# Designed miniproteins, single chains, continued (4): the designs that were tried, part 73

Each design is a single chain, and the fold is of that chain. pLDDT is the mean over its residues in the fold that is shown.

## One batch from the design tools (miniprotein)

Design m14510
Fold by ESMFold2-Fast:
Structure m14510 (fold): chain A 86 residues (1-86)
Amino acid sequence: MELELEVTGSPEEIGDAVARAGLAAAEQHPGEKITLRVRARGGSDEVIEAIKNAVKRLEEAGYKVKKFEVRRLPDGSVEAVIELEA
């Protein structure tokens, strides 16, 4: 399954949105490979840390994170790809 997320707000709101989407997708699609593609508008290093914390929350929930990539774009937005095994 592949899920695209465009999120905006505080770093905390962005991290919470990513974690909630990942948990919901894993719960609805047990045994499937889930790819989350995240685009966050808020542009700070705190947004990247919030996304990293969201990945930790997915791992703490018992899901395997197979791939995690995050990059800052020239426009100040952040893109992340999270590959999750439910």
Scores: mean pLDDT 81

Design m14511
Fold by ESMFold2-Fast:
Structure m14511 (fold): chain A 99 residues (1-99)
Amino acid sequence: MVEIEEVGEPTKEEVIEILRKILESAKKQTDIFTPEDIEKIEELIEKIENDEEFAKEVLEKVKEYLKKAEEIARKHGLKLNARQLKNLAMALLLSDLLK
C-alpha cells in the first residue's frame, strides 16, 4: 500500500485561491473553455465569497471530491502531495459543475 499523506480539511480561503488560479488559466485557454464555462466558475467563486451557507455546502462537496481524488491516486499508484490532491479535487468539482 502506498501511504497517502493525510490532507487536512480544506479552508474556504484555500478553495477560493485554487479556483481563482484555475479561472486565470481557463481565461487563457479560450479554445477549451467557453465564455459560459468562465461565467460559471466566476459565479461559483462569488457565491463562495458572499454566501457563508453556500461556502459551507461547497466545502462539504470538496471533502467528497478529496476522498474521490485520494481513491483515484491510490488506484493508479499516483504519488500526489496534499496540494496536488486538493487541485485534483477542485478539477473534479468543476468537471461536475461544467456538465
Scores: mean pLDDT 77

Design m14512
Fold by ESMFold2-Fast:
Structure m14512 (fold): chain A 75 residues (1-75)
Amino acid sequence: DMFERIKKLADELAEEEGREREAAAAYTALALQYIGVEISKELGLPTVEPLPVTRETLRELVEEVARHREELLAR
């Protein structure tokens, strides 16, 4: 199950780096992208290549979430 794989990677990242909130946001973003790609395929709509379900992808998403949070708080 792809969702179980994404959750496992996010949980591992949260435990190792202590970034539970950012890891949860990264998990949600990756899970929503996966759902969106699958729905697009079912409907025969053009879709983008999904992000690879890897620890590095989740780490990059965690860093993106952290960066955007700081930018939004600075506004």
Scores: mean pLDDT 70

Design m14513
Fold by ESMFold2-Fast:
Structure m14513 (fold): chain A 66 residues (1-66)
Amino acid sequence: MTMTVTVSADFTGSSATDLDIKAGDTVTLTNPADDGLATATNLDTGETGTVDLDQVLSVAASVTIS
């Protein structure tokens, strides 16, 4: 399952491996883990990292499931 999220506010990762996301960025979430983390790719920067699903969804302006 792939989830594409556009964020409405800046999101800063809580650890060194977390992906930083800026307001207006589009992020693709893949391989969500049972611990609430997902592998994310920021489509605007090309960066890949891990994100906390509940934190990303709290700033989501749009969510598309594919």
Scores: mean pLDDT 72

Design m14514
Fold by ESMFold2-Fast:
Structure m14514 (fold): chain A 80 residues (1-80)
Amino acid sequence: SKVEELLKVVREAWELFNDPSIPREEGMRRALELLKEAYEKYKDPVIKKHIPRFEEALAAGDYQAARDILAEIYVELKKK
């Protein structure tokens, strides 16, 4: 389903955050790319809502905020 594909994207983004070989900013940037690609493909309103928030977290270098946003996306998608 569309929801399962989106949950897979969020899990892939979390894997970037858990990889100690990837610098934090690079992990955040690549996670944002995954979210943008998912939105372009699926046009999901949950992803759309959180992309600007994730962009703000990246601009601020706020790694914890970026992780929290991914968790929020996952929870909201699972409710569908």
Scores: mean pLDDT 84

Design m14515
Fold by ESMFold2-Fast:
Structure m14515 (fold): chain A 93 residues (1-93)
Amino acid sequence: KEEIEKKSIEEVLKNIPELKKKLDELYEEGRLTKEQVENGYKAIEEIKELSKKPIEELKEELIKKLKELGIEVDDDTTIGQLISAYLIAKINK
């Protein structure tokens, strides 16, 4: 399970530049507000910082942050799903 979660984190980190580019494109198209783009960038930087922690601590911290945002997650939720949910929640905040 740890190997799968680690690969999921590596894939997210690999895609950060493309994700930032997509946020900028959506802003230029008028699909996102400036505040939503800035919230997305903040969430990306938080994920980068959390990725320096052990996988178990990263998962626990993301679950805690999602619960604080009013989002229910269970122990079967993958790290990739947690990251996606967190990004979406922060963009919409």
Scores: mean pLDDT 77

Design m14516
Fold by ESMFold2-Fast:
Structure m14516 (fold): chain A 71 residues (1-71)
Amino acid sequence: SGAAHARRGAEVAAAAGLPAAEEALRKNQDMSAVSGSGGAATGGWEGARAARAGDEEKGQRSGLAGANVTG
């Protein structure tokens, strides 16, 4: 039980630095391998960069408000 707590803390800390980059890299690598792609490393590298940009835009969009302040 203690191990789960320690591990989660470490992951949260890592995510704060590289949230989507690490997840996207791992996911793309696994996906490429399963898909049978010849460039698992290349695919993961490129996908991680693209996914990271998209994740950042998502946060920015949350601030985009199209509503007007009216009572």
Scores: mean pLDDT 48

Design m14517
Fold by ESMFold2-Fast:
Structure m14517 (fold): chain A 71 residues (1-71)
Amino acid sequence: SLSDQLDAATAKVGELYEALETKSPEEARKAAEEFKAFKATQSPLVQAYADGALDAVLTTLSEEKRAIALS
């Protein structure tokens, strides 16, 4: 369902945020790659939702971590 897809997107944003906050830059880059791969398989609506959820958490991160998330 769409609800399940949005929940999956929220979970993926959470995984990326956790990696950016708690893991090495190398592991954070891997998490960002996994997030991009996930997004590429989703509909435009789910992609937009994931992007919005990510934007909401990026304001709490350093510029370097934000750059990794958006690369």
Scores: mean pLDDT 83

Design m14518
Fold by ESMFold2-Fast:
Structure m14518 (fold): chain A 64 residues (1-64)
Amino acid sequence: MLQDFLLTVPGVGQVLAQSLVKAGLETVEQLQALPAASLQEYLDTLRAKPGLAERLLAAAKAHA
């Protein structure tokens, strides 16, 4: 379920979605609880697009 949600977010591909799940994210609620700065630091290690952390958090909060 979380992987399917992550794939609905623009800029998130299959590999990035799997990496986030392997990092310990199991639910959209856990994603909502993450500080944007911590999420952005993790995404930077994966060479994700700038602003993706804010986009992911906005999408997760809208899903709730």
Scores: mean pLDDT 74

Design m14519
Fold by ESMFold2-Fast:
Structure m14519 (fold): chain A 119 residues (1-119)
Amino acid sequence: SDEEIEKRIREFLEFLVSKDEESKEFREKLKEVIKKAAEGDETALELLVSLVEKLSGAGELTEEQKKAIKEVILKLKEKLLSENAKDEDFVYFFAELGKAANRPLLEKVAREYYEKLLK
C-alpha cells in the first residue's frame, strides 16, 4: 500500500540522518557509491537504482529513468562529496532521485522531510 511505502521511505530517511555509528557508516558507503557511479562505474549506478526501486516498491526502473538518475548524480556529486556536505543534503538527493525516476511517493516524502530538517 502507499502508506507502507511512505513509512518505509520515512524510516530510511530517519536512518540516513541519524547520529548512530551504523548511519554514519552507511553515509560514508553511500558517498563512495555516488563517487564511483559519477566516474562511470555501472555496478555502483545499479546499486543506487536498486535502492530507489526497493524504497519506492513500484518495480524496475526503465533505461530512461536509470539515465535520469545518473544525471542527478552528476549534478549533485560535488555537493554530496564535499567536506561541507550536511546530512540533509542526502535527503535532498533522494528527493531529486524520486523526481528523476518518476517515483512520486519517494519525491514527496523526501522533499517534505528535507523541508522539516531546514527548520
Scores: mean pLDDT 88

Design m14520
Fold by ESMFold2-Fast:
Structure m14520 (fold): chain A 80 residues (1-80)
Amino acid sequence: SEEELEFYRELARDMIEQLEKAVEKFKKMGLDEVAKKYEEAIQRLRRAIEERMSLEEFQKVFDEVRKLANEANDEVLKKL
């Protein structure tokens, strides 16, 4: 439905905001490779919104973004 798609678009915008904060944080820490993973996640979310992706496509993008974020977090933890 249109309402369900709009919900996912809002969710994607919220995720972008959180990920942008993560990018800023990790760049300040000198973890540029980690920041790039978050930047990739942001680009994927923006593309989903701009290309008017289907509900199923949004779900796949969210899964991909979650995996990128988990990889980035794992990389940070290994360097601490």
Scores: mean pLDDT 81

Design m14521
Fold by ESMFold2-Fast:
Structure m14521 (fold): chain A 60 residues (1-60)
Amino acid sequence: MEEEKEKMKENLEKRKSEIDTQIAALRAQPETPERQLELDVLEAFKLIYDAIDKIDEEKK
């Protein structure tokens, strides 16, 4: 219920923060095809989490 809802939001925020950190770390690395693929994947995950966050906002 409320506790579960707060936990879900906390997890989403943590995962988004981790993705941002990973993206920043990868961007600091030399440019390689592998790095670009990892960036693309992480950016896709970030968009998914942002969409989930937006859905929760629209629920209000």
Scores: mean pLDDT 74

Design m14522
Fold by ESMFold2-Fast:
Structure m14522 (fold): chain A 68 residues (1-68)
Amino acid sequence: SHVEEFRKKLEEGKDAEAYEEALENLDIAAEDKEASEHLASVPLEADIGDIAGAAQAAAGEAKLKKEA
């Protein structure tokens, strides 16, 4: 899945510790259907920074939907 592929890329990045928050955001996004679909629209070959940003945005959407 896209989530698993992005997790591997973040973990294999130059500084895995720098992307620890992004890895948590992937898990949050995966729990929400809409956020997961948004994350799946991100290309698998995206840069690590782009993946981290997309994960943060998707996690934010999941949290907002739960609050609404």
Scores: mean pLDDT 72

Design m14523
Fold by ESMFold2-Fast:
Structure m14523 (fold): chain A 101 residues (1-101)
Amino acid sequence: EAVEKAREGAEKAKKGAESGDAKEAARGAAEAAWGADYAARSGPGDKEAAEAATEAAKAAKEAAKSAIKQEGRESAIYGSAAGSSAAGASFSALLAGGEGA
């Protein structure tokens, strides 16, 4: 359940990063952060949840890099939002017993 949410969030973050759009990348990073948070709450001792949260954190970080790389004023707004989501996902991954991104 929590593992599925973390994996779904990671997939959305990857698609957002590949979109070439800062807003879509920021949305993907937020989904990955939510998924990582669910994994952290559901099983700090669950290795599968920890691994899924770690993958969500990595995907959120790549989405944040993509958002920052986009041209124009939108990259500043959505890059900042994606960066905050990536930091949150990394923290959640550590709480789950995994690795931060």
Scores: mean pLDDT 77

Design m14524
Fold by ESMFold2-Fast:
Structure m14524 (fold): chain A 66 residues (1-66)
Amino acid sequence: MEGVLKDVTLPDGSVVQADVLPIPGSDRSLVYLVVERGDTADVLSGIVDPNGNVSDLRVVATGTLP
């Protein structure tokens, strides 16, 4: 499956660049993004609609920034 970097709108209205992977048979796509919080970064997964709005965000991994 091919993922493409695209600008998506988070539930708080922020626009971020994220990996977007189409879901076969759906008008929605799976999204992965990295959110920096001070000295840490969270990897999140979510669903993006055809207008680029992200929903169902979940933290799947956390790491310390270099």
Scores: mean pLDDT 73

Design m14525
Fold by ESMFold2-Fast:
Structure m14525 (fold): chain A 86 residues (1-86)
Amino acid sequence: MRDVNAQDELGFTELFLLVGRGDVDGVEAWLADPNLDLDLKDIEGNKVLDMKDGAGRTLVDLARSLPDPETRARLVALLLANGAKA
């Protein structure tokens, strides 16, 4: 995926907000959407879950920054299970 609007249309901003809030159930529901194609790649071969925000953070990076260790572990595991890079 190379289009900035395509990232927003895939709920990328919403997914970052869900992860930032530590909303495990919200992230799980978002990833369970049957219309979501997580195998889409950009020109460099990065999958949707490996894309970076304006601060250079991936979803996994954001999940790892959360204060609660149990929520961090659950979100990191959920993202990795869906194809995010460690």
Scores: mean pLDDT 68

Design m14526
Fold by ESMFold2-Fast:
Structure m14526 (fold): chain A 97 residues (1-97)
Amino acid sequence: SSSIQRRLSEADQKIDELTDKANEVEQMIQNNAPSSEIQKKIDEVKQGADDVEAQIRAIDAEAAQDLEAQRQITRLRFRLITVRAEALLAEKRLEKR
């Protein structure tokens, strides 16, 4: 089996990439980019978040008795909630256009 720690590091990196994409969405809104292009980027963030959540669930199942891994999983889940919230707020801002 793959190392739990390696898989957690990969999930962490993917959440960093999603955070960068969410920041790009904010910049696109500020620069008055077309709503269709902004929505496409929001959809990429939402899909990426779903993919990372699936990876975290798989690690959680394997690492049920690993307390350090469980602590990292909890932190990753909170970061993922933040990314999803930012995507939802961006969609709400597009509705006002």
Scores: mean pLDDT 89

Design m14527
Fold by ESMFold2-Fast:
Structure m14527 (fold): chain A 75 residues (1-75)
Amino acid sequence: LEREVGKLSREQRVALLRDLRDGVRQATAEGVLPEKEGERLVSRLDDAISRDSSAREVTRLIREVLEVFGEAAAR
């Protein structure tokens, strides 16, 4: 995953983070994610977008988003 993310341009990483943010917002609006967790993830993704985050940081955020969705799916 980090290697694949590392092949993305800066613009592509920002686009990926924006897509993740939009997905988290949609899942929260649909009740798939608890509102509190959704707001926390959106805040972290917005911060990463503004900071020009590294491939490592982007990979870590992707894993965190997947973990939260996995927990929601188990309920």
Scores: mean pLDDT 76

Design m14528
Fold by ESMFold2-Fast:
Structure m14528 (fold): chain A 66 residues (1-66)
Amino acid sequence: MEEARKELLEFADEAVKETNDLEVIKQRVEGAIDALRRRYPDQITDEEYEALLKEAIEYVEKKLKE
């Protein structure tokens, strides 16, 4: 999970650098989590998936307010 979490937050950082459109960034983050779940299917539970999504969205929202 830690590896997937780190990769997701790095993806969120890159997305924020490319666009300030929160809706576009959210769609990209959701797609990235889906891709991560396919790469790590045995390592990410449904609960962990929801936690990763929430953390990434909160991270993006904080970055955009800065």
Scores: mean pLDDT 74

Design m14529
Fold by ESMFold2-Fast:
Structure m14529 (fold): chain A 81 residues (1-81)
Amino acid sequence: SSNSQNQVFINFDKVYRDSMRDFDDGFQQGNTPVSGGRGIGRLSRQTQRGNNVSSSVGQHIRSQTQRFMRDVQQRIQQQQS
């Protein structure tokens, strides 16, 4: 039914959001060594002057996921056509 398709997309969005939270938490919790974490932060700031690279990386990943989701929707529509 149509409701099943809607539920799948909603579940995917939730999984993506939860994964993003866990990913951020993993970095903060020290899956990267403290020195490495600081190094990544500094490297990010050096790469983008006057910008939060953590935010930029998150935005980039989000854009990639959005494109992937669009591709999935496009393929589903092609199959339904």
Scores: mean pLDDT 52

Design m14530
Fold by ESMFold2-Fast:
Structure m14530 (fold): chain A 81 residues (1-81)
Amino acid sequence: MMLSEEEALERLREVVREGERTGDVAAMRARIREILAEMSEEVAGKVLGEALDWMLENRAPGELQRAVLDVALEFQLAQRA
């Protein structure tokens, strides 16, 4: 089933909170990719942008922000191929 923007955002926030708690950035990246695979390209782009804004507002660790940015870049590059 396709995830809505709201559902995807909540799942991403949970994944980021878990990444902060465990320090397992690799597991966080994998889970973000799984969430993005369950939505349209347009929704995925919006959700990634909102997640990064949320992380910046909440001063999430730079390592976690970089991991989300890396997944966002991978997603954008895959769409260009």
Scores: mean pLDDT 76

Design m14531
Fold by ESMFold2-Fast:
Structure m14531 (fold): chain A 72 residues (1-72)
Amino acid sequence: SPTADVADFVVLLRLKYDLDRGTPLVADGILDADTRAAVKAYQKAHDLGPADGILGPKTKAALAKEFGLPLN
């Protein structure tokens, strides 16, 4: 769905940026909430277990594989 595609991209962008800079996700307003919502949408769309918005190993592995992060 379009929402899942956007959610995947948002989560990927935040994850890639955080990994590159070595900084945790900042809880600085709407962007952080949007990232969590995107993670939930991604987990729901890809059946990665409970849609709790946590970037766990399963979610990170799926994003890395799909968008060419560490696994390219």
Scores: mean pLDDT 55

Design m14532
Fold by ESMFold2-Fast:
Structure m14532 (fold): chain A 94 residues (1-94)
Amino acid sequence: MTEEEREERRKFVKELVEKEKSSGRPLTPSELEAYNLLAGIAELDEEERQELIDKRLSESKIYDIIIELAEKFGDKDLVELARNTRKYAYKKVE
């Protein structure tokens, strides 16, 4: 991935996160995992990752962001990762 593509992906994720309202609900372990996954996929820095945590985005919203990112940039690895993550998110993981 080029440096320009990394900045564009980070900006895209930031814009999607900014559209979401902040939630005051407690943070769950599964949400932390989703935030780390998105941060890894989009190569987010610590500040950008912290914005995800501060907004308390739901696991579903994070996966929606990952899918939009994968669709926008046409990255097959991102598409596969997002689909696999959604498959597990919609199963009863108890």
Scores: mean pLDDT 71

Design m14533
Fold by ESMFold2-Fast:
Structure m14533 (fold): chain A 106 residues (1-106)
Amino acid sequence: SSKLEELIEKAVKEAVELAKSLGLEPSEEEIEKLKEKLKELAEWMEKNKVPEELWYPLLLAFAKAYLLDPEGAEEIFSKRENMTPYQLLVELDVLVAMFLIKHGLE
């Protein structure tokens, strides 16, 4: 879906801007890996008939989680087949929030 491709690019841009604001410098290699993971997430969303209103929130939450805590994001992502779209979104948002709290930004 061209719409999913546009949402992926938007999510990557917003997540990179957040990471840079926190003093992190995502490499081109890390950004490329993130894009491939977001494509896998998009395929999972289409397979599970996720409502379009959740597409951008899920892509953005994963993009932020992956750049801030790649190990934690990968662990959550590995368990996605045992989750509803809402559970996946909450787990990713909590991971991002916990990182921001630890850095005094939430």
Scores: mean pLDDT 87

Design m14534
Fold by ESMFold2-Fast:
Structure m14534 (fold): chain A 64 residues (1-64)
Amino acid sequence: MRRIGVTTRSEAAVKAGEMLEAGMDELLVTPDSWEERDAVLEQLRGLDREVFEVTPVLPHPVVP
């Protein structure tokens, strides 16, 4: 599996297109919330690919 890292929902859509062109079938996404992750998953499902691995990074409790 080849992986492409993305940070936001918008970039996930763009990277998904690049995955299709490059023949990749795995996408790493590190959204800042679970709701964004779910939105990304729905977007990626539209590509009708095998399985996209979307793994949200554990949020760091950062207090500025």
Scores: mean pLDDT 53

Design m14535
Fold by ESMFold2-Fast:
Structure m14535 (fold): chain A 108 residues (1-108)
Amino acid sequence: SILDSLKSGYVLLSPSGEILSKKNVPDELIPLLVEFYKKYKSKLKIGESSEIVEENGLYLAVVRLASGNYVVLISKDKKVLEEDIEKLEKYSREAFGRIIEEAVERAL
């Protein structure tokens, strides 16, 4: 799973905002990640990320997956967060490309 390769803490959210999974995020910080998702979800296309935001020495970003789900990332290390964003953006773009290809083949 792409999520198993992430070094940042994350919360995986459905398009409706249901928490589908989480890893390495303290329960006290989950509301922060959910509010961050709410701020950016309408601004992101598939394979896009938010800008990185710093909050009290923690770095946050959200990435929209090809499935329509969102990954909110948190890390104390900005470089680790940047690497995880790049992994998720690449994964989402490649997966979305396959969805478009299959849709075109069905229209033929």
Scores: mean pLDDT 84

Design m14536
Fold by ESMFold2-Fast:
Structure m14536 (fold): chain A 73 residues (1-73)
Amino acid sequence: SKFTEIRQWIKEASPEEILAKGEEAPGYLAMLYFFATVGGDERAAARVRALAPGLIERGLLSPEMAEKLRAFL
């Protein structure tokens, strides 16, 4: 499953590797946010917090995701 492969990669990849995906990085952040909030995954939560500043600086977050991250951070 592509979801299984992406989830495994996200858990292995550094924040820098995820940010290097450019325009795809917000999608990976959204998946990590889902794993952190719905799945209770503390490693995913840590990665969301590590990635959020870089994506904000790059202007890659939707207004909806930025609002969700304010409540999470």
Scores: mean pLDDT 73

Design m14537
Fold by ESMFold2-Fast:
Structure m14537 (fold): chain A 74 residues (1-74)
Amino acid sequence: MEYSAEELEELLGKGAFELGLTPSTSKEDTRAFIIRLQKEYGLPETGEVDEATKAAILSPRDPATGRGDLRGLL
């Protein structure tokens, strides 16, 4: 299924809040998180949410929390 831009921003905003960051609705902050994630995992820095990027965000396998997380990237 495709995520709408609003739904994607809400998901990433909530994720940022869980990381201890202030939630933001700005597209620039959302793109920064996506690009940062892509660079750290060796993906092309397109700022586009691809299947690999979605899997990294929503991964159920994490040695510490059991879920994908961006804390280590910040």
Scores: mean pLDDT 55

Design m14538
Fold by ESMFold2-Fast:
Structure m14538 (fold): chain A 70 residues (1-70)
Amino acid sequence: AREAAVEAALAEYERLGPDEEGRLEAIAVGVSVYLSFHPDASEEEIRALAAELRERLAEYERRRREEAER
């Protein structure tokens, strides 16, 4: 379930581009996917997921930035 949310967030981030607005929108999409599997998810669960998605997107952004510098 969480992996599906991460995958959805990364796919949207690839479309929107590697800026802060795209990052926030990608996290929102990931959270929406998670809620489709866990409609009763607590605020705490959603907050923890958002933090995890932010870390995953930051790693992806670092790879993209390194590639762009070469």
Scores: mean pLDDT 76

Design m14539
Fold by ESMFold2-Fast:
Structure m14539 (fold): chain A 92 residues (1-92)
Amino acid sequence: RVEENIANLTAILNSMSPAAASIFLRWQAEEARRRAEELEKEGKLEAAKLYYEASDLFDQAADAARAGDMATAVALASEAVRLIGEGKEIEM
């Protein structure tokens, strides 16, 4: 599922302009941060940390995309997706 999610994300980002990719990645960062806050409220601190780290990586990916560095944007966003997958496994 993580590899499938990374492949889907890569295809989406490659179909976008750098400006559109930046906006999309910023939205992904906000979603991850929101989930981290929910998990923190539930006392799931380890899962929350992974989502906060993923949010930071998506913000960095958005900055890279805005600069036109799509290779760095894809690499950072892929790492964020891996961390979210790990967080989902430990949320239980």
Scores: mean pLDDT 85

Design m14540
Fold by ESMFold2-Fast:
Structure m14540 (fold): chain A 99 residues (1-99)
Amino acid sequence: MYSAEDSLKDPEKRKEAEKVLEEIRREAEREAERLRREEGVPEHVARLAAVGGEMYALAVATEALMRGEDVVEVLEKRKPEVVQLVRDTALRAAAEAAA
């Protein structure tokens, strides 16, 4: 009932948010590795794209906390956007490097 600080004080809600962030990190890394192996994206480009996805997820979590929203629910709904961002960023950067 009293904003972001109370959400951070709930150990179970914190664990749930950390678990979803870890799942997003693993999905971003998996997509980056797929792009490296199947689409010929350079390793350093794929790695940077995965890091970008992780930073985006952290920004989403931070904004949800500041708005008093359910961080876990917001992250689960926005998880496909993180994977898509990794894919689009890596493929665009690889295409520009090949031109």
Scores: mean pLDDT 78

Design m14541
Fold by ESMFold2-Fast:
Structure m14541 (fold): chain A 94 residues (1-94)
Amino acid sequence: MEAEIEEIKEKAKEKGIAQEEVDAYLEAREKFPEPSAAASAYLAGLLARGLPEEERARIREAVLAEDLDAEDAANAALFFEAAGDPALAAEIRA
C-alpha cells in the first residue's frame, strides 16, 4: 500500500498535478481504508489530468458497470462523495 501511495505521488509530480489534490485524495482514502476498484479508477482519471471528456466518460461508465457487492458499492460511493464527486456517488448508490 505504501509503495502504491509513493507511485501516485511520483506520477502526480511528473504530470504537474497539485500536491494538494493528491493529499485530498489520500486523506479521503485514509478515512475509507478499503476503497473499491471504482475508487482506483477515479484516481487514475485524476492522475491522467487533461484527459478528453470522452475518455473520462468511458472511465465513469466502466466504474458504474462494475459488478460491486453492496459493501464495495457503499464504500465506493462514500469515497467519491468525500473526494468531491457526489453525482458519481449517487449513481453508484442507485
Scores: mean pLDDT 58

Design m14542
Fold by ESMFold2-Fast:
Structure m14542 (fold): chain A 60 residues (1-60)
Amino acid sequence: MSKEEQADLGLDIVRSRAKKYGSKELQEKVEKKLEEARKLPPDKKMEVAIKLQKELDKEK
């Protein structure tokens, strides 16, 4: 799996988790961050995915 594929998968996981477990406000925040991340190189996409996963973990 390429770095780009791994980063995109990470973003997809975050999106799915936010929809299932996140509040409405968190879902909106995540969607905005995911849209911004689509323009980023793979390393930066992965950083965004990790940060959002930590925010989702806090919401449990």
Scores: mean pLDDT 77

Design m14543
Fold by ESMFold2-Fast:
Structure m14543 (fold): chain A 66 residues (1-66)
Amino acid sequence: MKFRVTVEGDDAALADLIARLNSIPGVKATRVGENEILVETDENAVNATAAALVATGTPGSVATAL
């Protein structure tokens, strides 16, 4: 599964979110813009749910499915 996350904040906020997402097994987070992160998951429902919760739990974040 792939989705984009837009985060309002500085480089520290983006780095924290990327680190949190990459700590989830089967999840890869890549910075694709100044305020955008691409999240890829291994189609495991648990990993996908964990990634979505981390993304939506970040202040100023908006997740858009691809």
Scores: mean pLDDT 70

Design m14544
Fold by ESMFold2-Fast:
Structure m14544 (fold): chain A 96 residues (1-96)
Amino acid sequence: MTPSVKFVIDHVVGIITDLYPDVKHPQALALHVLKELGIITSYDKDISRIDYKDENVPPLYVAFSSSTKLTIYLTKLSDSEIAALEKEALEEIAAL
């Protein structure tokens, strides 16, 4: 059973907007980073479906694990590297 897409994304987006208020597209950045971390394998451009690597993991645990890994990943990057990731995220979504 696939975890609740909205719950996981809303939780991760909340962390990005709190830590990096200059990010203009936090949802795009969240999806891109979660895919780079191997937490999700695919998503559609309408964000109606996300394919998780671990389909049977409860949404709360996916959100917690995702936010922890994402925070560790992003806090190692400079503001310019975060801006570059946001650009890559937008290019990936545009290609869907």
Scores: mean pLDDT 70

